# Designed miniproteins, single chains, continued (3), part 67

Each design is a single chain, and the fold is of that chain. pLDDT is the mean over its residues in the fold that is shown.

## One batch from the design tools (miniprotein)

Design m10458
Fold by ESMFold2-Fast:
Structure m10458 (fold): chain A 79 residues (1-79)
Amino acid sequence: MREELVEQAEERVRALGERLLALAGRSPELEERVRRAVELARRAAEAYLAGDLEEAERLNAEALALLRPVAERAAAALA
């Protein structure tokens, strides 16, 4: 179902983002990055369902770029 796939994509990125924020330490900058990544994940899932694979790939790449600093700080906390 279209809505189910979009909701699953949003929830997975949100859950990942929250785990990363818990490790990295919450800040307005990192929280904003996670929020934007969740929005992009939703749009990527919608593009995928519309058959626009190029747009879905572009949006996924942007979401990963937003999460990269959060993931790097989380990794540093585990080191």
Scores: mean pLDDT 83

Design m10459
Fold by ESMFold2-Fast:
Structure m10459 (fold): chain A 100 residues (1-100)
Amino acid sequence: DQERHDEILKKEFPEYEEVPKEKLFEIIDKLEKKIESQPKTPLNEHNLKLLDEIREKIESGEIKVYRAKGKKASDSALLNALALLVDLPHLKKEVIGGEE
């Protein structure tokens, strides 16, 4: 699945590039800090657990995120992309992150 998706992205979307793991971790760190500044709610606790799970999957290489070359993907767009990937934990995922 991963290699097939990579081939499709290269053919259909040659202007897209993989987001480095370091950048994804920086975004997750900022989002965790923002959530931790909010009141402790079940939703915020759930979101922190999801971000931790996303970190582990990025580190393992199970999750890859792509963005358009030369465009800055917003933190919100990348978070939304990462959130979609948690729904199917047994599959490698590729998601295009970017600005609307």
Scores: mean pLDDT 61

Design m10460
Fold by ESMFold2-Fast:
Structure m10460 (fold): chain A 94 residues (1-94)
Amino acid sequence: SEADRYKKVVEEMVELEREFNRRLEAAFRAKDVEGLARLIEEYVERMRELAAQLPEEEREKVLEGIERDRARLEEMRKDPDAALAEREALRAYL
């Protein structure tokens, strides 16, 4: 069914998020700010590909979230000190 197809896409997005989080932990542990930025870009691109398979309304909501994540990535690159501060903040939630 159409609902089953939608569910499968959502499950793939969840798996992608889980894999991304594991890679982020490794990059954070290595203190690799540039590697972290690249991983976020790869994640955003792959999420956009999956979002394209969703119904239009759901796709728009997901794409808005992806654009916010990408904007955050660009801010991290413009201000390395802020990026380091965000890494320390993330450690507080782990």
Scores: mean pLDDT 73

Design m10461
Fold by ESMFold2-Fast:
Structure m10461 (fold): chain A 66 residues (1-66)
Amino acid sequence: MDEVVRRVALHELREALLAKGVSEEEADKILEEIEKNPDKEYVIKKLLEVGIDKETAERFAKALSA
């Protein structure tokens, strides 16, 4: 896992969450939860719950999971 890759993925994810109508406060909370639990299935589940599509969720999970 690379710090730069994680930072870029977190930034892109934050933008995707905001585009789905998630507030900045809620987006930051989701990012914090993902950072605590970088399990691939957990990340996918969380992103699907906020309306991100499965393909995009799997891409982010792959980049954010160690």
Scores: mean pLDDT 77

Design m10462
Fold by ESMFold2-Fast:
Structure m10462 (fold): chain A 58 residues (1-58)
Amino acid sequence: MEEVYDKAVEAARKHLSPEQAEEVEKRIRELASKYTDPDELAQEANRILLEAIEKEKK
């Protein structure tokens, strides 16, 4: 569980500005409290990360 969260947060910090990475981290943290299945958490965290990267790409 924590490994999925930490990996997604690290990816956000590497690919996004500090402000955008903090927003993605907050959203993934909210998902971690809602999901008990690590696979579902990883899938949703990855989706949020990709959406944030696409927004920054503009």
Scores: mean pLDDT 73

Design m10463
Fold by ESMFold2-Fast:
Structure m10463 (fold): chain A 69 residues (1-69)
Amino acid sequence: GEMLRLAAVSLLRSFGFSDEEISKLMDLAEEGKISEAEKLLEELGKRKGLSQEEIDVLKRMLRLASRTN
């Protein structure tokens, strides 16, 4: 739901993702392109110096936030 979406956006922002990057990730997830969203998240996260553990947490939150009711 909305709470998980807000949590995902907040976490992405706290890890140094820009509003443009967050919007692109959320758009891909909302379009059902979860694999593409996760791949982009991993590429951006690695470029920012995030650990694999941090990236995996963000991937899980993105999947939860993208679920339709």
Scores: mean pLDDT 79

Design m10464
Fold by ESMFold2-Fast:
Structure m10464 (fold): chain A 77 residues (1-77)
Amino acid sequence: DEVLKEHAERLKKEGEEAYKKGDINAVRQAQAGAEYLIELGPSEEVKKLFEEVKKLFTDGINKLERQKAEEAARAAA
């Protein structure tokens, strides 16, 4: 559990940094890591922590994808 908590904190930090850089692929990698750790069957508390981290990254990815789509639409105009 302690190791999984540390991993969740690391993934959150990496995802936040990637989000600031606009690196969608890096944010997606952090999200995939959180999904993988949930599948490993962590305790209920750790599972909730990973689910929260996963949701934060999903929201971040959606925002970045919308921003890129808008930029592409402007470039195509």
Scores: mean pLDDT 72

Design m10465
Fold by ESMFold2-Fast:
Structure m10465 (fold): chain A 107 residues (1-107)
Amino acid sequence: MEISPAVREYDRAVLTGRELPEEERKKMLAEGYLHDGKVALEQGRYEEAVKDFEKAIELDPNNVEAYVLLGEAYYKLGDKEKAREWFEKALKIDPNNETAKKLYEEL
């Protein structure tokens, strides 16, 4: 369904309105953005996917999957240089990430 801003606002309201520790709230918000970004990628909404994955990384900078998916979103937008930068960042966090290695080698 459309209106990813409404879905994003709903997730934010649910997670930040609860009595959760700040660190746990940030991680749950990051997972929400990661999920929204994956849906956007599947639907060909690459610019929305980029924004969602950037927010996921901002909230949880150790989530290597978000870095890989952001690189993939940039690659699908035709920005190979940005895709390369994000795969390199993913590999800096997890040098053994097979998906990041494979996608980086395809550039």
Scores: mean pLDDT 78

Design m10466
Fold by ESMFold2-Fast:
Structure m10466 (fold): chain A 91 residues (1-91)
Amino acid sequence: DLEEDAEIIAALPLEEVREGLDKAKQAAEKAAEKAAELPPERQRELAELLREGAEKLEELAELLPPERAELARETARAARRAAEELARAAE
């Protein structure tokens, strides 16, 4: 699971890891923007998924070398912010 993912990410060139995590960050931000117009039930569902994704990225970061760990934490922060925006919109 996460340990296997961490080994793969550690073996990849840093630039590829940066690009992949940046795309994930952008996807989370766009999902929050588009989902703000969704019904509250769907906003809560997406917020929960983004929060879970952020938690997994934070756990993954603990298994990665410092440079890659920081990239994973940046993406996790973006996912958490997106989740917070959706949770507030669902109120």
Scores: mean pLDDT 79

Design m10467
Fold by ESMFold2-Fast:
Structure m10467 (fold): chain A 80 residues (1-80)
Amino acid sequence: SESAEQAAIKQVEDVLAAAEPLLPPEVYEELKKLAEKFKEAIKNKDWKKAEEVAKKIEELLKKHGITYDKLAEQLAKLRE
C-alpha cells in the first residue's frame, strides 16, 4: 500500500545504497545531488523533471560502468 511517490523515492534511495561501494566518492556525490533533485521533483509532482533527472542518473551510472546487474548484486548483498 505504498504510494507511487513513496515507491519512486525508495527506488532512488536503493540505487544510492547499491551504487556507493561501486563509485569513486566524487562521482557518488554527483549521484547524491541528482537523487535529491529526483526526490524533490517527485514530491512536487513534477513528473517531467523527475523523468529528466532519472535519465541523467542512468547516464551517470552507465558512464562509470555501473550496469543494472551490478546494482542488483549490491542490493542483494545489502539485504544480508
Scores: mean pLDDT 81

Design m10468
Fold by ESMFold2-Fast:
Structure m10468 (fold): chain A 62 residues (1-62)
Amino acid sequence: SEEQEKARLIAAANIAYAASDFDPEGALKVLRSLLEEARQRGFDDVAAYIEEKIKEVEEKLK
């Protein structure tokens, strides 16, 4: 179902974000891949969530 697909993407994004403390570049690669999948599926809410996580990880690299 759409709900299960959205939940999978959010769970994957949360795992990638948690890993960003020791592998921020790897986490960004995963998050950007998940963002593209969310956009292709039209999951605007999930895409917005992942974009925010990407911004948070990018701030850690500054």
Scores: mean pLDDT 88

Design m10469
Fold by ESMFold2-Fast:
Order: structure tokens, then C-alpha cells, then sequence
Structure m10469 (fold): chain A 56 residues (1-56)
């Protein structure tokens, strides 16, 4: 199950994508939020990939 930290990263990704941000800008926001919350770059990017898949 997703932790509260992972859910916060997912929320940032979803909100940015729905606001029409570019994939590059969303990736940057996801990595910054992941770093703030103590997640690895790999963990943050896996969450971003999952959010993209859920919105397709």
C-alpha cells in the first residue's frame, strides 16, 4: 500500500498534469517533492509513472 509520503508525491504529479504542465516540469516537481519527503529518485519516478498510467 502507498505511504502518506508516496500519496503526497502522487498528488503533486496528478495536480501538475491536470494543470497542463509539461512532462519535464512535472518530473522536476515530483523529484523535488520526493527529496523533501526523504524518498529516493527511483521511488519518486515510479510514483510519477503510476500516476501517468492511471490518467491514460
Amino acid sequence: SMTGKQAKVASVAQDALLAGASEEEVRKKVLEKGKELGLSEEQALRIFDAVKASLA
Scores: mean pLDDT 83

Design m10470
Fold by ESMFold2-Fast:
Structure m10470 (fold): chain A 56 residues (1-56)
Amino acid sequence: SKREEALAEAKRIVAAGSGEEAKRAGREAGDWLVEQGFSPEEADAIGAEAAILAGV
């Protein structure tokens, strides 16, 4: 589904910025999700789930 694909990609974005850049990567994932058509609240929820799955 669109949400599952978005979650997988958000996880990859967040994982790429692990450590010192984790916060910036999280923001980039959130911005990308909003550009994909998710609401800011949905983007925050998906981004948070992606961060947990990425171990951040």
Scores: mean pLDDT 76

Design m10471
Fold by ESMFold2-Fast:
Structure m10471 (fold): chain A 97 residues (1-97)
Amino acid sequence: MGDVWRERVDALAEALRRNASEEELKELLKKLFPDLSDSSVEVGVRVALRELRDGASPREAAIAGITFAILAQERGINTKEQADKFLDAWDQARANK
């Protein structure tokens, strides 16, 4: 991913830093990764926003959001119900640290 990964992370981190809306974040993530399904984009944006609320930096939130969007895509998440179950499993794993 090299410089292209860094540019994509930096673009999402900057949007998060300026308090972009959830809709703007979804549009940006889809633009940066056009092969992602809408449900995978939803997962990534929700993860990034949760990480920010929990005190992560914009860059850390961007990395988490992109990573989970890619994982959701690899797992074939195509529905809101599948996305919700994926995020619930992540929240449970995070709480059990």
Scores: mean pLDDT 79

Design m10472
Fold by ESMFold2-Fast:
Structure m10472 (fold): chain A 68 residues (1-68)
Amino acid sequence: MHEEVVKKMEELVKEGKYEEAIKLFEEAKRKGIEPTAEDYDLLVKAYNALGKGKEAFELLLEASKKQA
């Protein structure tokens, strides 16, 4: 399940479908799937590609809390 989400996000980011990658992650979080460092890396990349630097920064803060 988790590996499927990571792979799908990688595919979406590679295809330039950044908003879809973000949506997939938000859906996974709502289902109780705990994000990994790999998930956060892909999402920071997606947010930055969309020009959403504020959201990318907030995501980095969230990742820092999860890695503690």
Scores: mean pLDDT 75

Design m10473
Fold by ESMFold2-Fast:
Structure m10473 (fold): chain A 107 residues (1-107)
Amino acid sequence: DASARRRELEELTRNLRALGANVTLAELAALSSATRRRIQRELSKRLAEVIEEVNEENSDYSNATKPSATASKIPIEELFKLIDERIAEVGKETEREVREEARRARK
């Protein structure tokens, strides 16, 4: 149980850092299980919104045989840049939430 919990915290820490969130395992470990679950749920929800936006753009693609054809007004490079900025914003906001909750957990 303790070993599994530590692995879960390490996995979460690595995932958050991959998104640009500068969080530590110690900060996440200081949070209650309910708070960690809430942060994970909010992160998953925000990432799902980004994925849904990408899927919506792909759904606008009526001809699967034309990989370069898109009905989007946005050039593909600009679209990728917006997605990267969106993901970075999600990571930064999650970092803020983790740090604030860790502060509240400390005296």
Scores: mean pLDDT 67

Design m10474
Fold by ESMFold2-Fast:
Order: structure tokens, then sequence, then C-alpha cells
Structure m10474 (fold): chain A 86 residues (1-86)
């Protein structure tokens, strides 16, 4: 469920670091932001979930995504995590 999705993300981020696409620091930031988003959704804290999604979009932009791509990815992940928590 959520733990498995986070483990798969961590594996994907490690691969991206190994390929030189992102730094280890960026990977750690992204993983922390996704964990915060999952925790906020599980707690039913809509305000915290919105802040975590905004932070995730910001980190994705710092990693080279466009604003539209980052916002779309953050919203898609928020929706996916909400389904896994339900």
Amino acid sequence: AVAEALAALEESLRAAVAEGVITEEQAEGLLAAVRALAEAIAAGDEEAAARAAARLAELLKEAGASEEEAERAAEALRAQLARLVA
C-alpha cells in the first residue's frame, strides 16, 4: 500500500541519482516531501496535504520540471496516495 509506493519511489529516486539526473540531496528532499504528503492525507489534514503538495511541486521545479509538469505530478501523486489510504 502506501509503504510499498514509498519504497518504489525511493528505488526510482536512487536510480535517478545513479544516472546523474538528480542529486542525492534532491532525492532526499523529494522523498521527504512525498512522505509528508502521505502522512497529511492519512491524518485527513487537508491544509497540511495542500502545503506538502505545493512543496513537492517546488522541489520538482528545482529538479528541472516545468511549472505545469510539477503541478500535474504533485496533484496526480496526491490523488494516488489518497486512493491508497482509503
Scores: mean pLDDT 79

Design m10475
Fold by ESMFold2-Fast:
Structure m10475 (fold): chain A 84 residues (1-84)
Amino acid sequence: LSQEEIDRIVEEARERVLSGDPKKVLEEAWEKLKQDPRNLEALVLATVAASRLKDYKTLSELAKMALKHGDRSFLEAFSKALQA
């Protein structure tokens, strides 16, 4: 994954969370992650939503998932999503 692709995914996730209900967005992203733990878009979306909600417990679980199932690009996307 290129830096441009990661930046686009993070920006799209941020816009979705700002335009919608962060709690519902988080629930939908969790369902996708349950089906595919390597779904980068779902991880980023869940991270932005949980961050907006200040749900540090969910952020901790997402970090564990990223470390267990993700590669370097996954971890970079997670870090950028935390700052979004």
Scores: mean pLDDT 82

Design m10476
Fold by ESMFold2-Fast:
Structure m10476 (fold): chain A 110 residues (1-110)
Amino acid sequence: ALAEFEEEAYRLLTEVARAHAAGDLEEARRLAREAAERLSELLSEVAGVPVRVEIEVSEEALTIRVEAPEAGLSLEIEVPRETLEADPEGAARFAARALGAFAEQARLAA
């Protein structure tokens, strides 16, 4: 499930990152909302406890916040616009791996 999660997270986050890099903040926000909902479901499944993901889209950055209150864990990832413009796919892959690692830690802590 973790490997399948990371692939799906990478796909979802790549779409958000590309929309942001293109300057389409309305589309980036729409995709971010859909990605946050789907990632919350998938991470909760991997972690075995409720996990909530929020993705905030600003002109300056994408901010991914993830929390597992029952495990006492939270993580915030800020990806600045310069990073998204330089390598949107690399930024998405980094975030997907970080979320996967968070889910494994939440599973062990709960």
Scores: mean pLDDT 89

Design m10477
Fold by ESMFold2-Fast:
Structure m10477 (fold): chain A 71 residues (1-71)
Amino acid sequence: SSEIEALLRRFEAFVEEARGMPAEVQERVRKLYEEAKRIIEEKGDSDEAIDEVSRILEEVAGLLAEARAAA
């Protein structure tokens, strides 16, 4: 689905942004990305998967915003 693909593209952008951050932030973003991919593999392109991945993506966005503010 275009929806899940868009969420994954946003996640890939966040993973790329995290490369410029401390290793701890990179590790947390990587683990959240792995969790999101696992959800997609288990639940497919379902409303539940979209909701769960969106929640994780918002968590990543907050983490990166906090890291940027701390730098």
Scores: mean pLDDT 82

Design m10478
Fold by ESMFold2-Fast:
Structure m10478 (fold): chain A 80 residues (1-80)
Amino acid sequence: MLSLEQMIAAVEDLIEQIHRSTDPALQDHLIRSIGYIVKQAPTKEEKLKLKEHAIKKMDELNVPEELKERIMKEMDKAIE
């Protein structure tokens, strides 16, 4: 099992990869991978912390709003 710190780092790395990619199919695959990581967090509180760090990373990188919404939707689905 990944620690919360390792899960945060993995989500942040995936966001950077999504931002660098111009391939919609690869972006979709990486977005699903974020959802998978969030789903693995054992508590709802930890899932919400992952979402908070993901939002901060997306804002830091100036990720386009459409792409940010797609990532957030996948994370919200994994939290529920």
Scores: mean pLDDT 84

Design m10479
Fold by ESMFold2-Fast:
Structure m10479 (fold): chain A 60 residues (1-60)
Amino acid sequence: IKAIVKETYSPPQPQGLSLKVGEEVEVLKVVNDDTVLVKSVKTGKTGLVPKKYLINLKPS
């Protein structure tokens, strides 16, 4: 599933995944209701990101 970053996300840890508004990510796994595991299309890095920072291309 592809999603777009709607708000800039800065991780609490330096090794975490940073995302800027407008970047594309691939959702690899839904961890819980608030958190997803994503892969950055731009960098190929993976990380946990709160769902509130993402908008799906096909919202329900």
Scores: mean pLDDT 75

Design m10480
Fold by ESMFold2-Fast:
Structure m10480 (fold): chain A 81 residues (1-81)
Amino acid sequence: LLARARELLRKAIELAEEGRVEEAEELLLEAIRLVEATGDLELQEAAGLALIHIAVGKIIGEPAEGLIKAAELLLKEVEAK
């Protein structure tokens, strides 16, 4: 699970940096789903914060930035496990 989540998160960052926002969001949401499936409390908290960053990015008109921040935050926590 975590190895696949790391792969998806790294790819989501690449896609978001390329402006491929819809594809980046799809991969990021899949990574969040895998992280939530672990039952790890720290990872669940990070997933919740990632969802907030996605939502805030859309609200302020910076969806790519929101996706990058969300993916980087979640990747940091996943790599710490």
Scores: mean pLDDT 84

Design m10481
Fold by ESMFold2-Fast:
Structure m10481 (fold): chain A 117 residues (1-117)
Amino acid sequence: AVKLTESGGGVVPEGGSATLTSTISGLDLARSGVSWQAERPGRGLENVATLSASGEAQGYSPAVAGRATISVDVAANTSYLDLADLRAEDTAVYYSVASDTETGEVYWGDGVPLTVE
């Protein structure tokens, strides 16, 4: 089974930084696209950042552009979302997503809460 194990959330001060991590088992990130999604209660899931399987294309939402970096460590099979200059509106549950380019299957983490105070 594919599993995404997320960490790096918690309570962080405004203007601080956070690194959200997703360590993946059962799927090879060398062949997978990754993204991070954010959910506030009642608003649904909003895309934060994406990285293509080739690593050639990165995308960021306007809300975090210039403050966020998405990356993958293929050897560790881990995806990262680095957030800088944190704002109260960055408070959300963040979900890591990995897509298998061979099968088309999409896998979601359980969510990591981040609160900015």
Scores: mean pLDDT 85

Design m10482
Fold by ESMFold2-Fast:
Structure m10482 (fold): chain A 65 residues (1-65)
Amino acid sequence: MFEKGDIVEALEDYEAKRPDEMTIKKGDILEVLEVRPDGMLKVRSLKTGEEGWVPARYLGIVERA
């Protein structure tokens, strides 16, 4: 469903549980950098430039690549 280059919005707050994960807050806008078959997305914050992995469950597509 998600693809590299998609613009996504945080649907809920998520607290990073691993060092490679990113904490996001509801309403944050992010770009998808990588998609894993296990349901993890590597995303970049459009505000801060921070990168990290987030479960796809917490994200919704706003704009397609």
Scores: mean pLDDT 85

Design m10483
Fold by ESMFold2-Fast:
Structure m10483 (fold): chain A 61 residues (1-61)
Amino acid sequence: GKIEEAEELVKKGEELLKQGKAEEAAYLYSKAASLYIEAGDVEKAKEISDKYGPKIQELLA
């Protein structure tokens, strides 16, 4: 379902961050957050932003 797809995207995003691919990771996290929102889990979408957002901003700055 949408939640399982979002979880897989988060995992792939973490792998991309380990490779320094911050823009690609940001895209996957954004897609995962959208899927969580569509599934009604707005809190999980916020957790993704809070956990990964600062690291992505640091790498892109």
Scores: mean pLDDT 82

Design m10484
Fold by ESMFold2-Fast:
Structure m10484 (fold): chain A 90 residues (1-90)
Amino acid sequence: MRKERAERIRKLTEEAADILAGSHPDVAATVRSLGEELAKAVEEGDRRKAAIYLTGLYIAVVTADILGAPEEQVEKARKLVDEAGRLADE
């Protein structure tokens, strides 16, 4: 079920990017890009690349927080990235 997990990861990270896009479109673009790479790595079964891209997603969310994104947006984006990480670890 790697394809179904990859599709769910992509949707979760796209939603996280959309939440951040209104305040920090540059960070949102990074989240979207890293989410696509994470989904691809999961579909390919590349655990190392998945771990790297997931780490990048957490760094991007922390960056949005440091740059002053609204707390509610950061919390929602973090929860979506957490769920994507859970799916990547399965």
Scores: mean pLDDT 86

Design m10485
Fold by ESMFold2-Fast:
Structure m10485 (fold): chain A 61 residues (1-61)
Amino acid sequence: SEERTAKNVAVAKEVRRMIDEGLTPEEAERRLKEVGEKYGFSEEELANILAHARYLLEQEK
């Protein structure tokens, strides 16, 4: 549980940085996919993270 929480926090920080940098949804998805694969996220977990990143980027626009 702690390991999963740490991964989620790391990804949340990454998403926040993408928003602050003004990245497009496509660039944000690309970075999250690379980071997720490196950290061993499942395909389902990656899909959820990417969907969340898209929503946050749309809100900032």
Scores: mean pLDDT 70

Design m10486
Fold by ESMFold2-Fast:
Structure m10486 (fold): chain A 74 residues (1-74)
Amino acid sequence: ADELLRKAEELNLQAIELIKAGRYEEAFELASKAKKLAMEALRAGGDVRRATGLILEAIGIEWEAAHRLGKKPE
């Protein structure tokens, strides 16, 4: 669970850097992966507060990227 949370955090940080670089489609994909990993960690009994924070951060990045692309996230 902790390893999944660490990977989700790393992917969110990479997605934020991609947003700063204007690479919105790639940022959306990385944030989507981070969200899935954090959700899997939550289901596996990982830290609820940390997992929830990472899920919300990933959703925020997805919405920012989608808004910049004129695309609605699934």
Scores: mean pLDDT 81

Design m10487
Fold by ESMFold2-Fast:
Structure m10487 (fold): chain A 84 residues (1-84)
Amino acid sequence: ATLTEEEKKAIEDYVKNVDKDAAVKVFIEALKSSDETVRLKAAYALGLIGDEQAVEALKEVLENEKESPAVKDAAKAALEKIAS
């Protein structure tokens, strides 16, 4: 699954208007969701927030043999944004 432009905009609008410290913790937990779309949205949001607290959780996504390629790609992109 790939995020739609509408889903990306909704996440961007959400992140703009929330406490980013609280939001990063919520999205780190969302990376553990049974729903692939929720994990994909969480990885995307963590990249937008850019908080180093997400680094270890995003690395765990990349190391998870059972994780979908789409979620791994989103986690990798998020890590690259946090590192820059």
Scores: mean pLDDT 82

Design m10488
Fold by ESMFold2-Fast:
Structure m10488 (fold): chain A 102 residues (1-102)
Amino acid sequence: DLLKRIEEVAAKYGFKLIGVYEEDGILVIIIKGTDLPAETLTAMLNEIIELLEEAGLAKKSRIIVVGGPADDAAALRLAREGLPFDAATDTAAAEIVAEPLP
């Protein structure tokens, strides 16, 4: 189960898979953390991208990571609204389009 493997990878790095949906043929994956430390975030995203590549979904997936103290429901709302990372009040959102790493 791809989604369960993604959930396990997120949990390994101290993050939580809070939402998955499909929009216009793109699989949107929403992950929540309180802090978004660059090294930990990069390591988690690389492992999730590898799982998506194995499933043939890397070019048809988008990963949205929401940081800050917001609860899961508030984080899902912020991700859907597309709020930029630097404009968030106590909550940061980062959008990563799953692509083959350069």
Scores: mean pLDDT 69

Design m10489
Fold by ESMFold2-Fast:
Structure m10489 (fold): chain A 58 residues (1-58)
Amino acid sequence: SDEELLERARRIAERLIVFLEEELKTASPEVQERYQKQIEELKEALENPEKLLEMLKS
């Protein structure tokens, strides 16, 4: 169901945010900029289930 997909996507997004935040500690300046943008996009998607579902299907 879409509800189960959203729950899994949310869990994946939360784990990815933690991973990216850890990677920021050792990343180059170019990679840090990219990861910071990805973290912001993931946080936005977590607050918007429709966007999160779209990202999952991409």
Scores: mean pLDDT 79

Design m10490
Fold by ESMFold2-Fast:
Structure m10490 (fold): chain A 67 residues (1-67)
Amino acid sequence: VAELYEKGKKAIEEEDYEKAVKYFEEALSQDPNNVDAWNNLARAYAKLGKNEKAIEYAQKAAKLAAA
């Protein structure tokens, strides 16, 4: 679980945002309450120009953080 999240973070650092999306989605399939993973997924989608998805996933992170 932590390994997938760390791979996603490395992909962000390498500016491989498509790879980051894949790793963060896999991490979230195992731990859907990981607020940081939702925020990083939103960031990756924003960098890919997919602003609607970025907003959707940022809202998921905000809702989880408020709970």
Scores: mean pLDDT 82

Design m10491
Fold by ESMFold2-Fast:
Structure m10491 (fold): chain A 63 residues (1-63)
Amino acid sequence: MSREEQLRLIKEQIREVKREIEELEKKKKEAEEKGEDTSELDKKIAVLESALGILEAAASFIE
């Protein structure tokens, strides 16, 4: 697999993870407005933010 192919795939994954985080943050905002527990959403967002950091580090390493 070429470095160019790997970088393209990683950038695509970064875009997908960012989209998922955005959707979860919208759900969290709705839950906060209703006074509902956001702990599950907070955990999911934290996991995705960690994954995003790893993907960004991998992209930086390949470039």
Scores: mean pLDDT 82

Design m10492
Fold by ESMFold2-Fast:
Structure m10492 (fold): chain A 64 residues (1-64)
Amino acid sequence: MSPAEKAARAVIELAKSDTDTVTREQLEEAGLKGKELENAMALLDTNGDGTITVAQARAFLAAT
């Protein structure tokens, strides 16, 4: 499983609602660190604000 797929699944698991966002810090707590986290953020954080929305994560998983 790619780092981005792992992060996308973690976003869906960590989010409390479909309108929630998941921060870089929450992904680190979920076990993504170092280069794995950097690669995941580069692919999923399309707006560059350091957060990933459930919509971004679902769109990525639908495309893979």
Scores: mean pLDDT 76

Design m10493
Fold by ESMFold2-Fast:
Formats: sequence, C-alpha cells, structure tokens
Structure m10493 (fold): chain A 68 residues (1-68)
Amino acid sequence: MKRIIEVRIGTSVPDEVAEGTIRETVRLAKRMGADKINFYFDGRGDLADLARKLAEENNLPIEVTLDK
C-alpha cells in the first residue's frame, strides 16, 4: 500500500504555525514510513524551501506545488 501525506498551507497561516506543520509532517512521514509527501503552498516559496530541506535531510520523496 502506498502511503501519501497531503498538506496545504495557505497565505493566511502564521509563519510559526506553517513551519511547525511542515516539521511535524516530515517527522510523522518518516516515523510511519510514508512513500511521499505532497505539499501545497499558496504563494509561499520560503515554506517550499524549508519543506525541501527537511525532506532531503530525511530521505523522503516530496512534491511541492506553489499556487499563485
């Protein structure tokens, strides 16, 4: 069974909450042996960079979508 986690973070989400959500999602994905994480960020390139960095550190496949 393929385990995919999907997360959407909008522009109105505070930075502290958004960063915490990304960190916790990566941690949970690693712990549960998820195959992939799909991140959707509304106009937040900084969050996309953080997600990529954390996924690389944890050897997790990710897909990042930036909505305009």
Scores: mean pLDDT 79

